Designed miniproteins, single chains, continued (3). Designs and how they scored, part 24

Each design is a single chain, and the fold is of that chain. pLDDT is the mean over its residues in the fold that is shown.

## One batch from the design tools (miniprotein)

Design m8779
Fold by ESMFold2-Fast:
Structure m8779 (fold): chain A 130 residues (1-130)
Amino acid sequence: SDLKAKIRKTTGPNFFENRDNFSDLDRKLFLAALGGQLDEVRVLMANGADVNAHDNSGTTPLHLAASEGHLEIVEELLKTPGIDVNAHDTFGNTPLHLAALEGHLEIVEELLKTPGIDVNAEDKFGKTAF
């Protein structure tokens, strides 16, 4: 028997296609958010990229845009229904933590206006964004 066929029967369909916790679209969304490529972010989201996709470090597109100071991308992501604005990376950092740490005050303001934001979220050291 083919080993791949045995593994698919055990772990369910497309297990290997979802390896590294995201698709090619999700990976492109990460790179676009990191690089400040607003029009590419819009196209990728329209094509079904998951705005809540995270890498092996728990980093989301919102973490990357907030850390890099890409205000327009943060605004675009925050308009998406079901976005996790309080996502924690492996250090316990939220997008709000990263925006505050890097001094991106306009991004801090946009995150603080977002419904469901946890302004008291603590990292692994008990530190809030402020």
Scores: mean pLDDT 77

Design m8780
Fold by ESMFold2-Fast:
Structure m8780 (fold): chain A 69 residues (1-69)
Amino acid sequence: KKEAEELVEKGKEALEKGDYDSAIKYYEEAIKLDPNNYEAYINLAAAYKKKGDDKKAAEYHNKALEIIE
């Protein structure tokens, strides 16, 4: 959906600026609007990895894989 896609783009902008907390927030909001948004889960995993939260990064990466299977 357009709103979820806009939130993913805002998350990517925050991630590029090094604002990982804002990136996580935008991706979480995108997932609330579209729970099957593969791109939001992959980018959320990347944001958590950038914060050093390897456990959450792996968790969201696995959720993304469940969506495409």
Scores: mean pLDDT 82

Design m8781
Fold by ESMFold2-Fast:
Structure m8781 (fold): chain A 62 residues (1-62)
Amino acid sequence: PVVIARAKKDYEAKKPDELSLKKGELVRVLELVDGENVYAESLKTGKSGIVPKSVLELVSVE
C-alpha cells in the first residue's frame, strides 16, 4: 500500500541523504528506515530522502 503523510512542521535536511520539507507538504513514504526515520518522496518537488517520523502526520494508506 502507498502511504501518504504530511509535514507537521518545517524540516531542514542536515545531511545530503535527508529531505527538506515545509509545513503542510505531502510526501509518499517509500520505505521504513528504522524506528525513528522513513525514506520519503516529496509530492511537491519530486525529491527523495530520509525524514524523521516525528515530522510527519499520516494522511492516507492506499
Scores: mean pLDDT 81

Design m8782
Fold by ESMFold2-Fast:
Structure m8782 (fold): chain A 62 residues (1-62)
Amino acid sequence: MPGALAVAVRDYTARTPDELSLRAGERVEVLRLHPDGTVEARSLATGRTGLVPLDVLEFVAA
């Protein structure tokens, strides 16, 4: 859901400029869920936005 909170379950390194790098345990705000399994997210630590695979994230607040 837009505005939901999630946490990275593992480290993820961005492969393109449009992707977001995350560390395991980093919290993000979920801005958009895409039907292809990607998530548009904003890092709460850095304020940066980008795309991450859905399987990198665990939803904490819904």
Scores: mean pLDDT 78

Design m8783
Fold by ESMFold2-Fast:
Structure m8783 (fold): chain A 58 residues (1-58)
Amino acid sequence: TLEAVAVKDYTGRSGNELSIKKGEKLTVLKELSDRLVVAENEKGEKGLVPSSAIEIVK
């Protein structure tokens, strides 16, 4: 699995999207496209996040 950090705040607009805050630690579970990933936060919540809102750190 890939570790990532949110580089900006992102508010999910649909039930399939994950809301994240800048500096939040995330695990990338799957890359769906060059622009979208499925991520999991430290609370175990999963959802779609724009690739531009995160940075993979490992």
Scores: mean pLDDT 80

Design m8784
Fold by ESMFold2-Fast:
Structure m8784 (fold): chain A 87 residues (1-87)
Amino acid sequence: DPLLEALFKAIEEGSFEEAVLAIGKYLNAGGDINAQRPEDGRTPLHLAAEAGRKEIVDYLLNVYNADPNAKDNNGKTPADLAAENGH
């Protein structure tokens, strides 16, 4: 999914504005905010939490009601990844 790939890249590497635009573009195309990356099962919220991107984490939770209990392929939640990375 090219839009999901662009979303993950914007969350990991982009500005807050780029992440917001990528989220909007993905959802407008019918995407799921809790979509899992094929390589590791991580959601947008997992990637934002792992990267310590608090504003993106807050945006995903408060605007789009992203699932904070989603588990990746290793059984980890976004909060688990944030804690492991000192966030």
Scores: mean pLDDT 84

Design m8785
Fold by ESMFold2-Fast:
Structure m8785 (fold): chain A 108 residues (1-108)
Amino acid sequence: PLAELSSLDPATFKKLLEARLEEGVDVNKPLGNKHGYTPLHLAAIVGSKDIVEFLLSKGADVNAQDANGIKLVDAPDLNGYTPLHLAAYRGHLEVVEELLKRGADVNA
């Protein structure tokens, strides 16, 4: 599985994402981890604005929800985390701003 992509440097991570898209893999397809993270979720966790912008330019769903929802607080109505939630949790303000600029819903 591609869960280790977030441990690579941003340039290598972007090149691997470009290769997957050229192979016809949907930009919104989950990367096969237990959380159902899309590439945009991982870019938000990493805090790479360049990769976030790249993925959004390829049609990434800015409001994609993960499959499991990581509960950071006891939130009974949480169905899944969006990239915006993960970027905010990690304190990546530039990524938060880019996601909001691209239409992220703060209440998604």
Scores: mean pLDDT 68

Design m8786
Fold by ESMFold2-Fast:
Structure m8786 (fold): chain A 100 residues (1-100)
Amino acid sequence: ESLGLKLIEAIKNKDTEKANELLLKISESINAKDPSDPRKLTPLHVAAEEGYLNFVEELIRKGADVNAKDTEGRTPLDLAKENGHEDIVEYLLSKGADEN
């Protein structure tokens, strides 16, 4: 399993220690999509949805695609807005996130 998929699992499980460990190692799989999720979310989608600003910041610093789209065309920005994470919304917009 790729580091990106392991990171998605750790964030979904609220295993912040494991997620932080994986963030130190992640590079090639930074934009991995979860094949077990019909939405096909990237790590950045999951971090934005769950409200983990520190993970959002680190993922973007490591080259995550801020405008990655899930199977419904939703971006990490869309998921942050839907879940009321205003701090993540402002951060993503400051890093070039598209509103659409």
Scores: mean pLDDT 77

Design m8787
Fold by ESMFold2-Fast:
Structure m8787 (fold): chain A 107 residues (1-107)
Amino acid sequence: MPPLTEALVMAAAAGLLDMVEAALRFGADLSAKLTNPKTGFTVTAGFAALASAVMLGHVEIVELLLSHGADPTEKDEDGKTPLDYAKMTGNEKIIELLEKAIEERKK
């Protein structure tokens, strides 16, 4: 069985808000490291869930992940942040949520 953290990432990509909430409530670790087996690049589970929700326009899941401490400044193997993906999709509400979260993050 995948760990609770992998279930969180899959639920976020699928747009299953209730499953994301359940995974976070039961202790899914947003700081857990996930490695892409093809590239060897490592990101956090929080980044993987957040980037998936951003790319697929799941506004409420983006808001929920940010409220639980997902890092909006993390970069993937291409140097892209969740905000970069939001700007590509043009979802203004997601852009606003990510910009606010970045401003609130301490240096």
Scores: mean pLDDT 80

Design m8788
Fold by ESMFold2-Fast:
Structure m8788 (fold): chain A 82 residues (1-82)
Amino acid sequence: DLLERAEAALAARGERLSPLEREVLELLAGGLSNRQIGRRLGISQATVSRIRRRLLAALGLKDQEELSKAFFEATIVRGIER
C-alpha cells in the first residue's frame, strides 16, 4: 500500500523508484531508523537520509513521525475491523 502509493505518486511526475529506493521505503514503513536501514542495505546513513527525504516528499509527508503515524493508523484500522 505505502510502496504502491509512492510508486504511483512518482509515476504521475514522470519519475520511477529505483530498487534501492523501494527497499528503503519498505524498511521505513517497518519503522527502521536511518542507521538500521544503512546497516541492512550496506549504504551510508547520509544516503538513506537523502532517499528518505525524496520518498517522504513523493508521499506528501513531512517527516518520519508522519510516516510512522500513517503506518500505525493503517495497522490499527486493520487490527480492529473485520
Scores: mean pLDDT 68

Design m8789
Fold by ESMFold2-Fast:
Structure m8789 (fold): chain A 74 residues (1-74)
Amino acid sequence: GDVNAQDSAGATALHRAAASGALGLVERLLAEGADPSAQDAKGRTAYDVALEAGQEEVAELLRRAAAERGLTLR
């Protein structure tokens, strides 16, 4: 399936992996072309979701991936 496909809440697989702290899955999704700047229905990126869930390692990985791609996370 499309790695950037959104569910009914606008969440991608990357958002769900970030919420659960699935660091290895986050790395795999980013390698498969997942967009770390994609926003859910609340305007949250996967980085925002990781921060809200207390997933510090995933949040740092997503921040780094976005910076390397020249993307802005807010």
Scores: mean pLDDT 79

Design m8790
Fold by ESMFold2-Fast:
Structure m8790 (fold): chain A 96 residues (1-96)
Amino acid sequence: SLGEQLLEAARAGDFEKAVELLEQGADVNAADAEGRTPLHLAAENGHAEIVTLLVNVYKADINAVDNEGRTPLDLALENGHYNIAEGLKEAGAVLN
């Protein structure tokens, strides 16, 4: 599905593919088997441009929780992506 492809693009940091899929109507809040959204995967893997695209342009659910109760902000902080964590906090993200 478009949602599954968006999850893979977000995990891999493929910005151009993410844009293409979102323009085709991919669900910005698609979830994988672990409950992780594109925003979770981009934040976990340090893909700041995709995080900005998902949050600021496509209005992704910034406080979505995965199956372990982790938000995108939690994953950014856990993985040391402090620039992404700052951006998420400025956009209204909360911890847990």
Scores: mean pLDDT 91

Design m8791
Fold by ESMFold2-Fast:
Structure m8791 (fold): chain A 114 residues (1-114)
Amino acid sequence: SLNDQLFSAAYGGDLERVRELIAQGADVNAKDSEGRTPLHLAAETGHLEVARLLIEAGADVNAADNNGRTPLHLAAEEGHDEVYELLVEAGADVNAKDKNGLTPEDLRARREAE
């Protein structure tokens, strides 16, 4: 499907393919079997310009996956600081808790071994 191709392109950081798929009518807020949106995948992989394009195309920056994780949680966990900053500027909730009660800042602190 177009949405399956969008997930793959967002995960792989293929900016031109993401743009083409959006133009073809792919749903930027589609969820995979884990409840993840294309923005979750771009945030997990640190693809800044893909994340920016998805936000500009109307991606929900506060979408929660099946574990209650937002794109901001994934950017924090993986250490993608530029994507983290982009998401915060776009209105991401820094106090959102996943199903384990962890915020994006809690995951960032764990990564920094503090």
Scores: mean pLDDT 90

Design m8792
Fold by ESMFold2-Fast:
Formats: sequence, structure tokens, C-alpha cells
Structure m8792 (fold): chain A 62 residues (1-62)
Amino acid sequence: SELGKKLLEAAKKGDVETVRELLSDPNLDVNAKDSEGKTALDLARENGHTEIENLLLEAGAR
């Protein structure tokens, strides 16, 4: 989905504010995957974005 793509990009870049805005949308699939099968949680962890990792975990990311 478009929302899922925006979440993946924001998590990769460390864009905390965009992640917070997207997490408020009830239509967001927090577990959306990129073309390599990576989730936003995977991308946040790989790039050391600890605040985003915590936000995603609080939102139910797996």
C-alpha cells in the first residue's frame, strides 16, 4: 500500500515525525514489507533508529 511504502521509507531515513503521523492512520499496515521482504521494524533496527524501533514495537510491529 502507499501508506506502507511511506512507513518503510520513513523508517529507513530515521524520519520520526513522519512515522508518528503514519502510525495514527488506522489504515496503515504496520507490518508492510519492501521488495526484499523487510519490514519498517527491520529497517529501523538495521539503521540504528532506536526511537522508531520503539514506536513500531508499541504499535504492534512484528
Scores: mean pLDDT 84

Design m8793
Fold by ESMFold2-Fast:
Structure m8793 (fold): chain A 140 residues (1-140)
Amino acid sequence: MTPLHEAARNGDLEEVKRLLAQGENVNARGENGDTPLHLAARNGHLEIVKLLLENGADVNAQDNYGRTPLHLAARNGHLEIVKLLLENGADVNAQDNYGRTPLHLAAENGHEEIVKLLLEAGADPNAQDNEGRTPADLAK
């Protein structure tokens, strides 16, 4: 894991700015294939997500599990980050290695406003994971 991964995970905005100014790779892959954008999105660091996207972060980067930043923001209930990722061209129907979309993860975790937002953005409510489960089958 790079210093940029740690700063993005920890919400250290000034350190992210410093490391990017030093030429750190915004799309560097960590231990699980995570980019700094994955870690900022997972942990709810909106201003860092914005800064990384402004510096050329790949909005659709997939970790070793096939998960995008949108999967992680949707799973963890970060509504404003979900909005920002969608505005920056995130694939609303991206599937991880288990066939799960961001909508599956939002539904499973009971994030009703994110479910609504993803559906409005064109998420497929009938998408099936590798076990034939739709987002509705996983809903709390």
Scores: mean pLDDT 93

Design m8794
Fold by ESMFold2-Fast:
Structure m8794 (fold): chain A 106 residues (1-106)
Amino acid sequence: LEAALLGDLEKVKELLAEGADVNAKDENGNTPLHWAAATGHLEIVELLLEAGADVNAKDKNGNTPLFLATRQGHEEVVELLLKAGADPDAKNKYGGTALTGLENLP
């Protein structure tokens, strides 16, 4: 699922077709959707959501894919995640939301 981080859409398609767990978490609790959202790979975000990715999955800090996309300024990914049912009011362990991340950008 490194393919989601690297932007390799074709490899992500192959892994999903082979039965890879779309909601698999790494050591920090990040799913493929967290990495695709953080890196702005719009087509991979779309593919993962179509494959049943949990749009509101939380990493070990409580951050959602929407929080990461908003923090990194990936506007098209933010719009796609919201359209897919992402909760803009989801709080991380620090009480932050997607909106809090946006307002606190340096």
Scores: mean pLDDT 76

Design m8795
Fold by ESMFold2-Fast:
Structure m8795 (fold): chain A 59 residues (1-59)
Amino acid sequence: GPLVRALVDVTADSPAILSFKKGDLLRVLKEYPDGSWVAQSLTTGKTGLIGSSYLEPVE
């Protein structure tokens, strides 16, 4: 899937939601119609749900 960059720090209160830091690179694995994405952090290797509004595309 496409590479995206985190725009803000996110600390998740749920194991289903991915924690990340501003500037982290993530690979999008699945997109849902509600704007939720499943992504894998390239920094930590962890996979989880993220909000697409916190991310920008990387070319």
Scores: mean pLDDT 80

Design m8796
Fold by ESMFold2-Fast:
Order: structure tokens, then sequence, then C-alpha cells
Structure m8796 (fold): chain A 107 residues (1-107)
């Protein structure tokens, strides 16, 4: 069924890897660190889980917090690592490895 839509347009664009839309929304004043949905995910959590390397880089450039915690205390790095165990995730092993390396070096 349709969930109540607490997700922002930035969450949707980040999950889709739509870098041009991500940049436009951030330039229009979207909160890069806004926690949305039932798990309290930031856009960076979504980009990290799906191994969206370039989206992760853009979000970090715009001030995304790599240490942001979801409702279960998971960081974007934790979700990127978790996604290696999800066979339904469309990300390649290489994309997930590069995403993890970026997030480990984001401080």
Amino acid sequence: GPAPAPETPLHIAARAGDIERVKKLLEEGADVNYRAGPRGLTPLHLAAYYGLVETVKVLLEYGADPDAKDADGRTPLDLARESFSDPSNPASEEELEETIEILENAN
C-alpha cells in the first residue's frame, strides 16, 4: 500500500541516483541532512545503501553528515556494508566497495 510520503524530493532523487536533480534540489535549499521515512533515513543513507558512488560524493560535497544515524543507530557506512548481504540490491560489488571507501574517508 502507499506509505505516507514523509520522504522529500531529495530522498527520491538520491535513491534514484539522479545527480542533476540532487544538485538542483540542494541549490534550491533542500536540507541535505533531513531524516525522513519510518526509519529516519537521510539522503546519504539511501545513496550509500544502493552504492550510488557519484550521488554519495555530491551529497558529501553539499555537507551531508557521514555520521548521521537512522532509527536503528545505523550510519550511511553501516548501510553500505549491510547491502553486501542483500542479493536484491542492484549495486555491483565494485560500486559498494568504492562507496564504503569514500564514507570511511569522509571525516
Scores: mean pLDDT 84

Design m8797
Fold by ESMFold2-Fast:
Structure m8797 (fold): chain A 104 residues (1-104)
Amino acid sequence: VNEANELGETPLHLAAGRGDLEEVRELLAQGADVNAQDVLGRTPLHIAAEAGHLEIVELLLSQPGVDINAQDVEGRTALDLAREMGHEEIVELLESQPGIDLNA
């Protein structure tokens, strides 16, 4: 379930990028690492936030131990990517989370 490809992308990264909510749910149920980082330091949360997949962002944020402030190799968080892409509902969701870094 956590086997990465040549870019360090796990099945969870790929499902989050595709907007495949059911695959994300199944992978998390199988023990997929919610905080897995690809070669660019991106987590599934980064990928879902950048792609605008609100329901997947909600599901990932519900996972125990999710690192909401994880930074990619450029120092960007999921919140930064959602802001850059103009995904207003995801920005609002992330800004409402306990422990979020609003300056990232």
Scores: mean pLDDT 84

Design m8798
Fold by ESMFold2-Fast:
Structure m8798 (fold): chain A 64 residues (1-64)
Amino acid sequence: MEEALQGDIEGALLRIKGAVYRHVLGDLKKGIEYFREAAKLEYESGALSKDEYEKIMKELKELE
């Protein structure tokens, strides 16, 4: 339970970084990489299910 909460918080922070790089700094590649790292961290911590993780990874691949 604590690992899931930690992964959710860390994932949320990485998603914020991804959004900032993509939308504020215009660095789409770095933004996508931070979003992928967030999704992976959230999945490894148990904050994301396998289906949610796969959906996010597919959506990020479509953005490249």
Scores: mean pLDDT 68

Design m8799
Fold by ESMFold2-Fast:
Structure m8799 (fold): chain A 62 residues (1-62)
Amino acid sequence: LKVGQKVVAVLDYTASAADELSVKKGETLEVTEVLNDDWVKAKSLSTGKTGLVPANVLKPVA
């Protein structure tokens, strides 16, 4: 994943910490930061909220 990339959640994810973002399957997001191979910071395009999301629940939108 890359900063500025549009992605879609392929699985539901529930935030387990205050800095994490809950996402629903099918939700579209923009990657704002890549922390490491496992975690990205993303902004939901539907809600405008930002937070940490596991990289493995996100897939690039073609």
Scores: mean pLDDT 81

Design m8800
Fold by ESMFold2-Fast:
Structure m8800 (fold): chain A 88 residues (1-88)
Amino acid sequence: SVLSDLDVQLLEAIGAGDPERVRELLEQGADVNARFGGGLTPLHLAAGQGNLELVEVLLEFGADENAKNDDGLTAKDIAKLRGYEELL
């Protein structure tokens, strides 16, 4: 499926590490559990950055911490691989 313009903006805000912008986009109806390339969700991407504030915003909006990417990894698995074991 084609990602919406809101989901693309959500991806960009996550890449920028901007939790305030992420919150605004989620309030506008961006999908907190959107699946990007490789089955990566917003939570997977935030965990990969080690950005706790971003993780907290995504969890507040109902991000699925048990979601697996195409490699079978959860956000917690990605955080551990990146050295952020206490993030999730």
Scores: mean pLDDT 85

Design m8801
Fold by ESMFold2-Fast:
Structure m8801 (fold): chain A 79 residues (1-79)
Amino acid sequence: QLSPKLREAFSFFDKDGDGTITTKELGTVMRSLGNTTLTEAELQDMINEVDADGNGTIDLDEFGTLMRSLAILKDEDIE
């Protein structure tokens, strides 16, 4: 469901190959994808929404969910 570029970005930060990335690394991914309009607080709130278990890591599916939520905040396709 994720684009090949997003999957490649995820894999780049998935250093252990276990299918997860840290919440800190997710912040770097978001900034590299041009999501500079989010404040630190807004980014943390979005991460907390997808990291429901509070384990500090995000899997590929949760990453896709976060990217969709970010698109909605940018008023792209909210219908």
Scores: mean pLDDT 64

Design m8802
Fold by ESMFold2-Fast:
Formats: sequence, structure tokens, C-alpha cells
Structure m8802 (fold): chain A 115 residues (1-115)
Amino acid sequence: MYDLNVDLAMAAQNGDVERVRELLAQGADVNAKLLLTDEEHTPLHLAARFGHVEVVEVLLRAGADVNAKDSKYGYTPLHLAARFGHDEVVEVLIRAGADVDAKDVYGRTPADLRA
């Protein structure tokens, strides 16, 4: 039995746009947290961390929570995009309503993490 939510997280991490679309069509939860790590990232966190612009856009259109916080650091997808220097993902997330003033567990905004 496939865990559709784990498969969605892995497809988002790998930038596999077609697989992301297939898994969402099969009923994968776009906002599911990956419980295999302490961070408990959503698919949008993983796509933002690895700079996969088209996957970010697909997930946002599917209803991904643009302001979802990870369970360890309180990182939003915007924190990860800024931290890893993915400027196009930063722009897409801001246009989708990302909170530019969101604070992690250390009181840092996405701008504070920018390389």
C-alpha cells in the first residue's frame, strides 16, 4: 500500500511536477506533514527548500498553506526559500500571500535568513 502523502513529499523534494500532479489527483493531502523527520515538513516546505518553482506553483494552486510552520524551527516555506537563496520561489510565495514578517522559534523573519 502506497502512502500517497509520503510519495507527494518525495515528489515535491525531487521537483517531479508530473508525479506531484498525479498524487494530488489521487487524493494526496497537499498539507500533510512528513512525519519521518523532527521538522515535519509539508510538500510546500520541501519544494521551497530545494527551489522547485513549478512544484511550488502546483502545490499553491492545489490549496497548500503558504504559511505552514514546521514542527522544529517554526519555519514557513518562505523561510526555507530565503535561507537557501531561491529568489524565484521567494517571489512566488510572496505573491501567494506568504507572511514576510513570520518569525521562527528564534524570532527570525525570512529576510533574517537570506544568504
Scores: mean pLDDT 87

Design m8803
Fold by ESMFold2-Fast:
Structure m8803 (fold): chain A 59 residues (1-59)
Amino acid sequence: GPIYEAVADQPQTTPQFLGLKKGDRVELLRVVNEDWWLARSLTTGREGYVGRSLLRRVA
């Protein structure tokens, strides 16, 4: 799927959320709504929800 890069850190506050550091890349798996996407971390291989505003498209 499309590849995005985190522009800021996202702490993993619950198991459903994807923990990210600025510069981490994710693959978009599913658009849940306008604010939240399901993605897979290319750094850790984990899947979880990520805020759309934290992501910029790179591929």
Scores: mean pLDDT 84

Design m8804
Fold by ESMFold2-Fast:
Structure m8804 (fold): chain A 90 residues (1-90)
Amino acid sequence: SLLDELKELSYVDEEGLTPLHRAAREGDLERVKRILEKLKDDPTLAIVLNRLDLQGRTPLDLARENGHEEIVELLEAWAKEHGITLRLAD
């Protein structure tokens, strides 16, 4: 179901990584696009984009750390389009 798919996309593994974290770390642009497209009109998009791994890293952080500039630009563009802050300010 869509609910089960959304739970999986927001779920973290033993390292705190979601599927989006892994795709961003690996430079899998097509997988990042697929995940974002599934969530484009869903309020859980903000949760998925801002999920922290066990080291406090977002998918955006992992893309930046691994030099995946195209994924960084894509994540920032999606956040801007949907009014989402990629890191919450206190």
Scores: mean pLDDT 74

Design m8805
Fold by ESMFold2-Fast:
Structure m8805 (fold): chain A 65 residues (1-65)
Amino acid sequence: MEKLAEAAKKLMEKLKEAGIDALVFVTTDKVIVISLSDNPEEAKKMKEIAEEVSKETGVEIEVVT
């Protein structure tokens, strides 16, 4: 649980720094990030950030665009 919360926090911080608006949900086994934008370039950046955080934390992050 603590690892999931930490991953969500890092994800939110990196998304904020990149200027990306997204919804972040923490479940029992993974983090889910949902794009609030129909911009494909923003969605691509979000996926890249999610992959980076997933690799750093070992937490599964699902990206919904």
Scores: mean pLDDT 79

Design m8806
Fold by ESMFold2-Fast:
Structure m8806 (fold): chain A 79 residues (1-79)
Amino acid sequence: MKEEEEKLIEEAEEIVRRALEGLGAKEEEIERVVEEFRREAREIIEKYKEDKPLLIARLVGLILRVIGDRLQELLEKKK
């Protein structure tokens, strides 16, 4: 079970990494975002580890939020 959960985090991290690379983020920025993502993903897993469908839904939501936040930063670009 825990090993399967760890695989989910690893796959999700890779998705986030590729998306950020596509958005032109530098490796150092990608590492920071991925670390934050990993931290949040661990919290989701601890909370929903017994509800796999809900756990997956929450992880997908986190992926979309992280990517969306970076898209907003690029679109804002008004500082």
Scores: mean pLDDT 76

Design m8807
Fold by ESMFold2-Fast:
Structure m8807 (fold): chain A 99 residues (1-99)
Amino acid sequence: LGKELLEAARKGDLEKVQKLIEEGADINAKDEKGRTPLHLASIGGHLEVVKYLIEKGADIMARDDGGFTARELALMTGRDEVARYLLQYEIRHSSELRR
């Protein structure tokens, strides 16, 4: 489950990401480099996957083994739309919202 979720996020396969999370995959699963699905989707510029992961409670402030957040990786890879979206939510990781 976790490895499949990481691969689906990297590819931008929103439908598969949704199915795997519904099946109980860990939304904050980490690969061998400490990268979460949010990191991999952000590197790929997959805005719809990024939005879904954040909506489902992904840790926006998680750092990979290189010390990079998803927003920093998006900026480094030229993914401007993803970087802007992440900036909007970067300060909102701290609260579980019921709304």
Scores: mean pLDDT 81

Design m8808
Fold by ESMFold2-Fast:
Structure m8808 (fold): chain A 159 residues (1-159)
Amino acid sequence: VTPELLEAAKKDLRKTLESLLATRPDLSPTEREDIENVVEAVELVTEGSSIEELEEIKKKTKTPWAQATIDTIITLQEIADSQSDPLVKEAYRGYAGTVFLEVTNELAQNGSLEAALALAEALNEVAEAVKNNDIEKLKEIVENGPPAAQELAKRILEK
């Protein structure tokens, strides 16, 4: 991936943030700040930043759904760091963007902070199962998880 493609991806993330904030004027200042914190975490993962930098973003995050989303992003970066193949590293870092999109779509469409938290936790279960090489847990998520978690688990199992 070229530096130009990485900058384009960051612009798309920022445009998604702007659209979400414009669509949801009912969001509190704390909720708005946490959406910005999640975007910053995805940008850091895309740049190949350290786990320590992601943990600093988590420390300034206040809502449970945003904390769970950042935990998922941290787990994906830990998986990426364990990979020797650059394409596999890039794929796991790319899943951080997928997690952001799925959780923010839940917030935009349904407005439920509880549903956003549940989705972030389900996506984190996928990431943790990958980190632990737990193929049976990934299969369980494919059968019983929410649709976004099922799709992510299927993509990982097909690779």
Scores: mean pLDDT 78

Design m8809
Fold by ESMFold2-Fast:
Structure m8809 (fold): chain A 56 residues (1-56)
Amino acid sequence: TLPASLLTPERVARLSPRERRIVYLRMVEGLSQREIAERLGVSVGTVSRWTRRFLA
């Protein structure tokens, strides 16, 4: 599992609303990149690039 330190209040506060929702959906709800993209109305590529930079 991803470390809780990845979701510090300071780090979360620096994220855009879209990025904060991606983090929540990925780490709390366990949604796939496709499911997150569909829920947020963005491309899978956008979610994938952001996830790779932030979570991997």
Scores: mean pLDDT 69

Design m8810
Fold by ESMFold2-Fast:
Structure m8810 (fold): chain A 78 residues (1-78)
Amino acid sequence: PPSALLLNSLGLGYLAEGKYDEAEKSLQQALEIRKKVLGDEHPDVATSLNLLGQVYEAQGKEDEAAKAREQAAKIRGK
């Protein structure tokens, strides 16, 4: 959906500007939209989790980044 794509775009823009909290918020909202529309185990949710993991890593939130990537891996592995 366009709203989730817009939120992902905004999140990446904020990341480039060093606005990590806004980047996290935008991508987290995009992830929640995907979960509600597609379900928690959909491949598109795994893609969103990987993108959010990149933002967490840039913030120095290693635990959150690892958790997001782990969830994405579990979805891909079924």
Scores: mean pLDDT 78

Design m8811
Fold by ESMFold2-Fast:
Structure m8811 (fold): chain A 99 residues (1-99)
Amino acid sequence: MKKEKLEEAEKLIKQGLAYYAKGDYDKAIAYFKKAAEIGEGIIKADALIKLGEIYYELGDYDSAIKYYEEAAKIYKESGDENRAAVAEEAVKILRKEKE
């Protein structure tokens, strides 16, 4: 990733976190989706984890699982096996809670 794209993705994540802290989930989702779209590697996976967390809080377990699975794949591709394992464990927990 070019440094400028990385910095932009990080700014979008910070903006998303600010809206999330205010309880504005719609705006938080929009910013995290933009960060995931322009981001690559670990920063994209981080944005996807935040999307998974918000959808879990909204009770949308299917969307939460989808974002955690996408994040786990990217963490593995980036060599971050520990964060991949955490995301995979979140998927297992959510599937168990849904059933």
Scores: mean pLDDT 86

